# Designs tried in a protein design run: designed miniproteins, single chains, continued (5). Part 17

Each design is a single chain, and the fold is of that chain. pLDDT is the mean over its residues in the fold that is shown.

## One batch from the design tools (miniprotein)

Design m16568
Fold by ESMFold2-Fast:
Structure m16568 (fold): chain A 57 residues (1-57)
Amino acid sequence: MLGERLLELSARPADDPAAQAEVAELMAEAGVDVTPEEAQTILRVVRRAAEARAAGA
């Protein structure tokens, strides 16, 4: 599932080109084109959301 794979990728550094490329590939499979900058933003947002949930927020 897209969200599950994004959570896995968000554990990697947001500035990792390989992680950004995998995010872009997953989004393209869902019919959405993203830039590397947008992929980096997605990784940061997903990581922050996961941290907030883990903190009970």
Scores: mean pLDDT 76

Design m16569
Fold by ESMFold2-Fast:
Structure m16569 (fold): chain A 68 residues (1-68)
Amino acid sequence: SAIELAEKGVELAEKGDIEGAAEYIEKAASHFSEEGAEAAREGLLSLKTAEDAKYAAEAALYVLREVA
């Protein structure tokens, strides 16, 4: 499900895998919008720290839970 993909993205961001987090959040968001998925991926990849990526991924997960 989109929520499970987003949860995996948060887990990867927490471990410092920004690229993996971006991939899974993109896959989750693609269930709702292709343009939104691309924007989410690019946004996450533009972050320079694992901490910022973790917070961004958690925010995306919360939004997806509201629309799922």
Scores: mean pLDDT 76

Design m16570
Fold by ESMFold2-Fast:
Structure m16570 (fold): chain A 105 residues (1-105)
Amino acid sequence: KKYVAIAVVEGGKGDPEKLAQAAIEGLAKVAKIKSVRIIKTDRHVEAEVEFEDGSTARIVVFKSGDAIIIVVAPTKELARRLAEAAAEGLLKVSEGEVRIRVFEY
């Protein structure tokens, strides 16, 4: 079975590309990254991360500095740890409040 973790960061501040990069660095501390795809727009920066174990993360950072992180992983513990690590990475170069929810897919 799969688990989904969603982390929402509100009240963030900073450059969306730098915030997305910091979130990816947080993820890399928990699991080996297989690939990263970054899409930049005038409104937001998106990062799609694939891990060696088949877990995935999608990071969306808005111009406001607010962010949404969606993780899919094979265990609840790993989904939570990845979402927490991404949010913690982002908050090292920003500010704001984070809320994380984990549910079964």
Scores: mean pLDDT 87

Design m16571
Fold by ESMFold2-Fast:
Structure m16571 (fold): chain A 64 residues (1-64)
Amino acid sequence: GIEERIAAGEAALAALPRVSPELRAAFLTALDQARRAYEAGDLAAAEKHLDVAERALVRAMTAP
């Protein structure tokens, strides 16, 4: 669910030894927006923000 995706994203970020400050900030901002949307009951907005966060995380993992 949304909560599990948020927790998985946090764990994945913590496992990365290096992340640019810009990508880290973008990821954390999108993750915070997802959590707030989820708490407000807006699951569609939460999913959109999680998609943004997960895309930023994938870019951080796949960039040399």
Scores: mean pLDDT 81

Design m16572
Fold by ESMFold2-Fast:
Structure m16572 (fold): chain A 110 residues (1-110)
Amino acid sequence: EELERAVREAEEALERAKKAFDNYKSQMDKKINEVREEAEKAREESPERGRRLQNKADTLKKMADSIKKFVENQLKLAESYLEKGREGDLEAAKKAIEVAKNTIDFLEKL
């Protein structure tokens, strides 16, 4: 049935979106830590360079935190639509697929 297929597609898309988000978080945490380690090492030779790298790490963290909040809201929205889809709302199931896929596309373009 169309509804059952849409719900299944939404569940699979949402799972992929959550995995993409986990991968993004892991990659950004590693990147921020690498910049912070570089900042500590740079401080031994140049306190000013160390401070600039620390500021870069702090900026990356703020950007990552903003992206995390946005993606968390999109995943909650997709989950809400999926629940309505499971209750028989075909249009909600389709919206869950759309929101999840758009979230994956957004994360892949970062």
Scores: mean pLDDT 90

Design m16573
Fold by ESMFold2-Fast:
Structure m16573 (fold): chain A 81 residues (1-81)
Amino acid sequence: TSTLQSILNGVRSARNALRRGDVDTAQTQVRTSYNIAQSTSSVPQSAVDAIGQALSRVRQGDVDGAIRALDQAINIIESQI
């Protein structure tokens, strides 16, 4: 029930959606995870920035760039758990 675990699950789900070609679901999940991460003081700023970069990349149609940004966010958050 850690907020970090909830964000991690959201980011992982978004990454899976992008890999399946479900861009609309991924965009919603990245946006939700970004809003939670941005409002949570215990989340590293580097993770917030990585999720924000993923959201920007999805909106630009850069799916590969979005996946890389989500991978960075996952690695950062996993190091904190």
Scores: mean pLDDT 86

Design m16574
Fold by ESMFold2-Fast:
Structure m16574 (fold): chain A 85 residues (1-85)
Amino acid sequence: DVDQQLQLVQQSGQQTQRRVDQAIRLVGRVGSSGQTQRFRQRGDQVRQLGRQGLDQVQQDIDRGLDLQGRAMSLAMQLLGEARRL
């Protein structure tokens, strides 16, 4: 079911964005302004990768899911780093 796969990818993309937002908020509270700017830049890259994954799912499901997985992994790394500050 293509519609179900697209919905799952969209939900995963929302989770990725939430984790990026959490990381940026945490760094903003405890980190320097420079650290916050770097996390925002990295977060934007993660969001772009996730968006590319969503776009690719319609043409190549495996490629789209791979890009989505990479975006989530990067978002989790970002959140983990922010939590260690």
Scores: mean pLDDT 81

Design m16575
Fold by ESMFold2-Fast:
Structure m16575 (fold): chain A 89 residues (1-89)
Amino acid sequence: AARRAELVARLRELAGGAETLAALEKHLTVEELEVLVRLAEGRPVAPEDLRRLAEKLLALYVEHMKAQGGEEEVAARLAEIEADFEAFL
């Protein structure tokens, strides 16, 4: 929907290019995006909306970490650490 695209664009502007936040945009409803935009703009948000958004973001963060922590990404990071260690020796 047009409203969703506008909210996503606004969040990207406010996030200053934060890739993690950009990846989460597709998992949020229009209502959740509106609450997140209001928070990012420093505008008042109802406590119940803030709580629900916080619970949703925590769940998405856990899911994102599990998905990004796939064996290939973990292996790539471990390979970088090993290469740095060998360069030190």
Scores: mean pLDDT 66

Design m16576
Fold by ESMFold2-Fast:
Structure m16576 (fold): chain A 82 residues (1-82)
Amino acid sequence: SSILKELAEKIASIPGVLSAEARLEDGVIVVTIEFDPNASIEELEKADAEITKLAGEASKKTGLRVDIRLTPESLELAEKLA
């Protein structure tokens, strides 16, 4: 849908994000995100905040749950935020 495409494009435009894909899976919007392995901790923190905001807005607009998933490589980068 156009809403899923817009969500993916907005997330992919965030500094520190290499790619984002949004799909509908069993009534849930699943967003798969790949972070730039060269992204700074500051960029990753700002990206996390903006992704959370965009996911919340999409959930409100659609009435559907939004699940954020990271690629295996990006899960290792997310440890910098912990």
Scores: mean pLDDT 82

Design m16577
Fold by ESMFold2-Fast:
Structure m16577 (fold): chain A 98 residues (1-98)
Amino acid sequence: SPLADRMFEGLKEIIKNEKDVEKLKKLKEEIKELTEAQINALKKFYESGDQKSLARLMGLPEDTVITEEQVQAAIKEIKERTEELLKLIEEKLKELEK
């Protein structure tokens, strides 16, 4: 989803500028929760045959027929993006715990 992509880019910027250890720890948990919710929503819409909701969630035209391979690719991208954000938070936490 273009909205999800913009949200994750915004989270990258927030992480880079955050100096509060407790806020970074909270953000880490919130990112994990958001990722799980997104993956669960993709799986639920695909399993129910709700192609219109699936296309909207993936940021594609509502008349797009989404394949299982496209759903799997989207889930993989979300997981990889989340892993990148979590690594940035861990590196930031190490820098702040000097």
Scores: mean pLDDT 83

Design m16578
Fold by ESMFold2-Fast:
Structure m16578 (fold): chain A 71 residues (1-71)
Amino acid sequence: MEAILRQTAEGLARVAAAGSPELAASVADVMRELGETDPAFREQGIAAATRLAAERPDARERLEAMRKALE
């Protein structure tokens, strides 16, 4: 179960990093809703957004916004 949550969070974070700011905002909203129902997903979402923000300077602002939405 935890591996599936991690893979889902990483996939959503990658979509947000590659997409438009509008798509990134929509993905952040979806991740926030999922995190509200599953604390384990919230933790994986924050971890994925934090890691990708460090790896993807071009998408850092979008990924940091996503991480903050999950907090």
Scores: mean pLDDT 77

Design m16579
Fold by ESMFold2-Fast:
Structure m16579 (fold): chain A 113 residues (1-113)
Amino acid sequence: ALSPEEAAALIAATNRLRAAEGLAPKTYASPRDAMDDMLKLLGKYSDVEELAERLAYALDMPKEAALRALQYVITTGTTDPAEIEEVAKAYGASDVQARLLALILVYAKTGHF
């Protein structure tokens, strides 16, 4: 489950992505609704580098951390958030940024977090 800080950060990240797309900010009944909206917005991007750039912008994290974590998920097929968090943190992500990125990538693949 998400902590209150992680839930707030996910909602903020989703609204940062909405703003980048020229969309109005949105309130969400649950963190899961924010996650679903984020994945719908990200689903427009097929290029790994552009996906990493959008994720880094949304989470206010280093692009290299997002890119390396995304490449790791694609090459290994992992659904373990701890492995994804370690890769992101190795490239400069904070604990909260790494955790949110891992949850987003696992949710995109499994429908669960």
Scores: mean pLDDT 87

Design m16580
Fold by ESMFold2-Fast:
Structure m16580 (fold): chain A 106 residues (1-106)
Amino acid sequence: EEEAKEKAIQFLEDKIEEYRSLADRLRTLADHYEALGTPEARLMAQWYRRDAEDAERDAKILEETLKKVKESKNPVEALQIALDTANYLRDFETAEELKKLLEEVK
């Protein structure tokens, strides 16, 4: 049970890092296009900035979920919170992994 909670924490931490890395890459790309100074490049820079903001928002949601999972004393509850968040974000790969962990604690 404790092992399942640790695996859920690891998956959430890895996913937070993925979203933060994505946001950083998208911002770097936006800065690059803005520096090109063409009207088309400015539009691409705006789109990449919006995508970066979306990735940061998703990372923050995952950070809040991670905090709740760490604070939970019930491994089934912790896994369910993580699973609900993964489904909300349409992250079906993480949701599948969390479902497997839930089956292990039964």
Scores: mean pLDDT 83

Design m16581
Fold by ESMFold2-Fast:
Structure m16581 (fold): chain A 102 residues (1-102)
Amino acid sequence: MEEQIKVIEEVVKLVKELVKKLKAAKSIEEAKAHLEEALEQLKTLPSSGFVDLEIFSLERLLEALDNMSEEQAFEMIDNYVKGVEENLENIKQRAIEALRRA
């Protein structure tokens, strides 16, 4: 359980760092590089439902960015950033609580 909680905390840390980098990105290519780096780091973590869902979400975001205009890509990145800023702490708390009840 403690090791699983540490994994959740590491995912949250990586996602927060990714959001800061995405906010600072001035091009779609720079944003893609940050997303790819975050995916590589997430893939080094022990497999769990939480890690796997975050990997899936970022892979889907990267795939979507390759199939849209630059304007649409920036809007999608902004929506991802807003979603993380609004929901990440609640998702983290629910994931930790679910592990404690398991």
Scores: mean pLDDT 80

Design m16582
Fold by ESMFold2-Fast:
Structure m16582 (fold): chain A 66 residues (1-66)
Amino acid sequence: MEEELVESIKEQVEKELEEAKSEEEIELIVQQALGLVDAMLKAGIISEEQAKEVKDFIKKLYEEKK
């Protein structure tokens, strides 16, 4: 379901960022996650509100890792 999918993406991104060993890996993880969210939104799998929520979460995690 959409909510479970949103939570799954958030958890996966957080885990990948914690395991990342370099700035390049962090940037790649963030880019891939944002791209996935955009693809899901374009496919109609998630709403615009859900896409914004996930993107905001990813951006917040990225800022905290700087």
Scores: mean pLDDT 79

Design m16583
Fold by ESMFold2-Fast:
Structure m16583 (fold): chain A 113 residues (1-113)
Amino acid sequence: SKLEEMKKIAEKFVEAVLNDDVEATKEELKKIYELLLNTEDRELQVEMLKIIWEALEKITEKLGYKSVEETVEKLAELVPESRLITQLLTALKLRKIGDEIQAELEARRKALE
């Protein structure tokens, strides 16, 4: 199963990050990216991304970071060549900007009442 393979890679990825093993972190991120690119089933890709997200949450909790975004920023500094991590960081930053714009517009609307 591709999901079982993704879970196995995600567990090794978490262990590599927690052990400060840059080379192992880079290798496991490459395997994650290749497995995602070689998966044509959209529903299966979504389940794989959930596994990756849960791995990032576990790293965030274990290392005491404030958010998954901070974890991804730290990983992008550690492995700047990782297309997966840099793309994920960009997506998270764009989503946060969108959420902040919506929150500001809602606050301004309520303040005018």
Scores: mean pLDDT 83

Design m16584
Fold by ESMFold2-Fast:
Structure m16584 (fold): chain A 88 residues (1-88)
Amino acid sequence: MEKEKKIKILEEAEKIIRKAAETGDESVLSEEEKKILEEAQKVLDEIVKENPELFRKYSKETKPAASEEEAAKKMIEFIELAKKIIEK
């Protein structure tokens, strides 16, 4: 997948995650938006495989969220880190 395409998918996923967190209900997401989240997860999985030490530190510091809002914030921070790695 092209670098630019990966970044666009991550940016779209970030918007969708913010929308879901604001409503507290994933059912407000369309099937198309859910597919974007699935594609973003594939991109994140690839970056984790290539940069395990960086994400290992992140995962250790950002243990399970107590709320959906915290979970969304952690995911957005993770996506921002992934975008920075892709752009490098």
Scores: mean pLDDT 71

Design m16585
Fold by ESMFold2-Fast:
Structure m16585 (fold): chain A 89 residues (1-89)
Amino acid sequence: MAPARIEVVDVEPPELRDEVEKAIATMNKLLAAGKPFLEAAKEAGIVSFKVTKVTADPETGDILVEAEITLEVDGKLRKAKVTLRLTQP
């Protein structure tokens, strides 16, 4: 299966955007290396990943995922609501 690329579209609160983008970038590298989704998320510092909504973008055919994620940053848990785009190569 070709690795899907995950792109960060939106983050609430916006001050967590850089941390979310770093975690997703690490997760994308681990997924490309063949790691399972849950292991890739955990190694990227995502301690929970709860999908709340999945839809298709009618213009691009990309999958849009709304999720609540929890990140561990310097031993503290930070919670963010994210909108992610899944693109296929």
Scores: mean pLDDT 78

Design m16586
Fold by ESMFold2-Fast:
Structure m16586 (fold): chain A 85 residues (1-85)
Amino acid sequence: VKKENIKKLSDLIKEELLRLAKEGDLESLSSFLDQLVEVAKLLAKKDPETVKAILEVIREVRKEEKDEEMKELLEKAVKEIEEAL
């Protein structure tokens, strides 16, 4: 079922983003976010629901983030995905 697959994908993305943020690995976080943005751009017209789910996960992680550099990387990804929708 599409909804269940989107939920699993969202959970995996959230876990990876939180792990990278906790480790303070700005380079890996930036790389992972760039990959998510690229995937979102490819899917925006064909599967906007999956793209919106990815966007929501990044927004949630951004709200909990206290480090300004990490928050800026998350905000950049949010903006680029919003522009693709």
Scores: mean pLDDT 82

Design m16587
Fold by ESMFold2-Fast:
Structure m16587 (fold): chain A 98 residues (1-98)
Amino acid sequence: SPFDLDGDGYITKEEFREIMELLAKHAGKELTDEEIDELYKRFSKDGSGKITVEEFLEFINSDEGIDYLTRLLGVSPEEIYDLLKKVFEELEKRRAER
């Protein structure tokens, strides 16, 4: 599954950074480390600094989450799902090569 990133139900800050950098790259944008760190904090609903795969999926499937990502990346809501699919396919490929 493109959303089963770490196999233990959590997305690490490093994996989240890779996701956001790849998403921005495919959208023709660049994000700073500071922007990625702030975005990571917004995904952590409990303030623990950890993101579950479930929390990530809930955010990207919410109207508020899609609106936030479309504004951040300058893409349409329809493009977000295609971009996320490409990002997760690239992350799976990178992990298989390790």
Scores: mean pLDDT 70

Design m16588
Fold by ESMFold2-Fast:
Structure m16588 (fold): chain A 64 residues (1-64)
Amino acid sequence: MARMARTVGTMAAYKAYEELGNAPVEEIEQKAAELGRAMAEKVGVDPEEAAQQAAKYAKYLNEQ
């Protein structure tokens, strides 16, 4: 399901933000991408798509 990559990315973004909330957004984006990729591999989702969604959402959360 295409929506799964977005869901994984969103979860990874929140986790990265919780761990690195005071870090520069670039570091949070990188952490979110790493977490999204790892989580996607465990659930059988495209790791690269999940990483891209995670980075994008982490940036969005930090801007809000």
Scores: mean pLDDT 78

Design m16589
Fold by ESMFold2-Fast:
Structure m16589 (fold): chain A 53 residues (1-53)
Amino acid sequence: SEIDLRDPDLAAAQLEQLADQNPDDPNLLTLAQALARQYPGNAALQALVKRLS
């Protein structure tokens, strides 16, 4: 989705909500890793990747 390119903090928050609803969804980890690679200094995305790993 285009949200990944506009606001990494908002994207992280939305993925966190999806992870709360579907914690075993492997696509969430893949998306979080992709976003963390685009925004390596973003603490929310780093925390999300660690949570989903």
Scores: mean pLDDT 75

Design m16590
Fold by ESMFold2-Fast:
Structure m16590 (fold): chain A 99 residues (1-99)
Amino acid sequence: SEDEIEKKIEEAQSKVTEELLKKAKEAVEEVAKEPLSEDMQLKIPTIVAILVVLYEEGLSLEELAEIFKYMAKKLNLNEYEKKLVLEAFYKLTGKKLPI
């Protein structure tokens, strides 16, 4: 359910360390070909970090794909921003989400 997804996101966000957020920012910067707005410069790495936490906690790639779709819709991410999240996640984990 939507409430269950929201709760998982909030719990994962609370577990994002400064080190993980820094790695997510670096991964996003390495895959970015176009500048992000100041707001998205923080939001995109935060989404990546949340997905990495959930992956490390044992969520399946299919469950992560559903959570990513929920976050992308809620935050109104464009195609470029969605691609950055997926490419940065792949860079950090070696895993592709089934989108």
Scores: mean pLDDT 87

Design m16591
Fold by ESMFold2-Fast:
Structure m16591 (fold): chain A 67 residues (1-67)
Amino acid sequence: SEAEAAARRAVERGEEGAREVGREEFERYMAEHPEDIAEAEREERLREVEEAAVRVLLPAARRLAAA
């Protein structure tokens, strides 16, 4: 349900929606695991997550919405 809700929002808002979902997920992960990702790596990880959200989450969300 959480994944489906995120996927649906990504499809509705396109790339911007996907990037926001990725960023929210990253921020949530960091809040729960603040020591896991060093501050120096935060920017690189965030960029990677946003790009992955656009490339992986958006196509997957589209497929899920079509199911």
Scores: mean pLDDT 70

Design m16592
Fold by ESMFold2-Fast:
Structure m16592 (fold): chain A 61 residues (1-61)
Amino acid sequence: MLPPDEVLKMATDAAKALVSLGRYSEANKAASDVIEAADAGDMEKAKKIAEDALEEAEKLR
């Protein structure tokens, strides 16, 4: 079982990284998608979205 606060922290870190790179649309999309998955109770999907967003931010550095 994944801790929800840890998933939300990863999503927040990814969004902040994308914002710092000027990728506001990607940051907003990632945050929205994570919230939608978490609201649906799908923490595995929320984690995957957060991880994918973090990888995207790293590729854009």
Scores: mean pLDDT 75

Design m16593
Fold by ESMFold2-Fast:
Structure m16593 (fold): chain A 100 residues (1-100)
Amino acid sequence: SVIDTLNELDDLVTRLEMGVYHLLRTGGSLAEAKALVRRAIAEIEKLEALSEELKNLKDDLIARLEAAIAQARSVEELLARITEISREYGKKLEELKKKA
């Protein structure tokens, strides 16, 4: 369902932020942090685009995550970018859940 897909997307973004935060706290590498983002992108790509709004949200999220990988020069910079993405998309996902 649309709600199930929105919940899965929300969970994936939240888990990604937590994973990058954990790597920062434990002295993980930038390569490991970027690998977590790539894994999240792959999981997001598998989700069904059940509406044009969901398709656009999914495509935009993937593009922003790919930009974060390309631009981040440290785990701290990557975490800051992922945290901002998580905040913005969390709000968009809640609005879509209300309409589903």
Scores: mean pLDDT 85

Design m16594
Fold by ESMFold2-Fast:
Structure m16594 (fold): chain A 91 residues (1-91)
Amino acid sequence: SHIEEAIKHLEEAAKILEELAKTADPETAQQLRKLAKGVRTAKELAEKGDLELALIVTEILIKELEALGDPRLEEAIKHLKEAKKHLQEAL
């Protein structure tokens, strides 16, 4: 289902951010962990069926990650954009 695909992509984005945080400097690591928690919140909202709020949180996270301009985040952003697409199709 579109909901299951969105949840999968949100989980993958969170894992990428958590892994990047392990090798980042302390300030960047704190920022990446905060963003990963945001992604996990979007995932929990999708799992509970609050798809509109999950979509809003996902869109905010995409903008926040893109604003960092870090090429290492491209794969996480790609997963968030796929999650956004599936959330929109589930609405």
Scores: mean pLDDT 91

Design m16595
Fold by ESMFold2-Fast:
Structure m16595 (fold): chain A 117 residues (1-117)
Amino acid sequence: MRAESVEEAVDELIRRYEAGEVSLEPVVNAYLILSAANYVRPGAYSKEEERLRKVVLKDYSEEYVDRSSRAHALGMKPILDLMTFEQQDRDVLGVLSILAGLEPPHEGVLVRIYKAS
């Protein structure tokens, strides 16, 4: 199954986490990706980032979450700055799809980097 939007991918990831089908790790990774994308393009994914942040904050302190997301955003900024907003949207959806256990609709730069890591 493919997600058609970032919202659909986040909905599926949270549903699977609440059902006990996935651990917190893919939720944390999804939050970090959306936080990085919002850092370079403010407001682009703010609702989905906040939804994932609320889940992560159940197990991690706000200070730890904020420091980790900032460090991750700074690490991703050089790569994201080379991408158009269209490429960013497609690649973010691709990574979130993988984290939610869905088929990615497109394999761009972020998906390749995520798989290589």
Scores: mean pLDDT 79

Design m16596
Fold by ESMFold2-Fast:
Structure m16596 (fold): chain A 94 residues (1-94)
Amino acid sequence: KSAEEIFDQIEGLVALIVGTLLDKGTEEEKKQAEELQRLSLEAAEAFQAGDWERTLELLKRIQEKLEEIAKKHPELQPYLDHFKALLEEFERAV
């Protein structure tokens, strides 16, 4: 897979998590969803600019937020595991 294809999959996964939290989440989870949206947008901007170091930094920050969410919501662990796998693929592609 290309870095672009992997990044698109990462963005899709984050959007799915964000949509779920905004639809069914608590007020705290909705705030976490808003932060994930902001980080995702910044990562997309860095990726489009060819700033791979910044893109990776932002994706790692998204992972940290997903780990915080998954600690309170173990049902989200499969999403975090999928994100981690995609991030490893992205690091190899970039």
Scores: mean pLDDT 84

Design m16597
Fold by ESMFold2-Fast:
Structure m16597 (fold): chain A 87 residues (1-87)
Amino acid sequence: MTVTFTSELGSTVSVTIAPGQSAEIKVPESDSTATFTVHSDGSVTVTVTFQDGRTVTVTLKPGESGTLGPVLNKKTGKYISLTVTLS
């Protein structure tokens, strides 16, 4: 399964992971990290850890999208929302 992060400014990052695996990526346009866990049913739990230690979690089924945020965009100084899509 491919998990795609899209910022409200249009930046994207994608990771491909298999059931039973986990992965970690940098969140686009922020200092936050995202951890992915793929469940046996093909759903994915995405946890974003912000630089202040706060976490936000969403669980997506194949073909779904969810919103995570707000995260601080260090380039603009504004808070942005992230769209996460499972394909």
Scores: mean pLDDT 73

Design m16598
Fold by ESMFold2-Fast:
Structure m16598 (fold): chain A 92 residues (1-92)
Amino acid sequence: LSPAEQAEVLAMPYYMLGIVYARLGDAAGAVAAFTKAVEAAHALDPADARPWEALGRAYALAGDTEAATAAYRRALALDPANEAARANLAAL
């Protein structure tokens, strides 16, 4: 498996957990889960913007505009074509 595929396999359980917490309105749980997903993905594929975009959404849900802005900017630095990160950053 490529480093990107390995990062996806290790980060995926945390990413899915983060989505569940976000849908339940548990912002703290979502932030914790997506942070672990970013850590796992970054260790294997530091160029993957997707975990940073997800973490930005979790911080925005928590009301932490500063942390959300930093996460979205990181995602856009890695992938300037990430429309979701750009739109969500503009909505903050």
Scores: mean pLDDT 74

Design m16599
Fold by ESMFold2-Fast:
Structure m16599 (fold): chain A 76 residues (1-76)
Amino acid sequence: MIEEFEKLYEKIKESEEFYEEAEARVREQFANPDEERAREAAVLLGAVLLAKASEEGREEEARKRIYEELERLEEL
């Protein structure tokens, strides 16, 4: 999950279009919950949140919190 998260985060940083697509996918998951996609949506949400936190100068703290949540999800 952490490797997949970092890969998604790099894509978001590289492409504004992918960032917009990622936000749309997260919103769709909240509007129409799909349990099979919940894990993928959680990783994608983490990447979107880290990108926003990075712009606010909170990347280090946000990354640490996201890593803790992703590790928790892997144990479920």
Scores: mean pLDDT 75

Design m16600
Fold by ESMFold2-Fast:
Structure m16600 (fold): chain A 65 residues (1-65)
Amino acid sequence: SEEKRKLAEDLLEGAKRAYGMADKLYKAGDELLKQDPEKGAEMYAKADQTREQGDKLEELGKKLL
């Protein structure tokens, strides 16, 4: 259905946005680790969580295709 297709597209786009955000968080974490290892580690944890959310959205979107 059109509704199912739109939902799949929205989920896959959400995954792309999550991956982009995770990439930015990893890069910020790399810079922060040089000055504040604890805060850098927290940034990496947020990046990992954001990437995992992207993986879930991608899986759901692909299942709707």
Scores: mean pLDDT 88

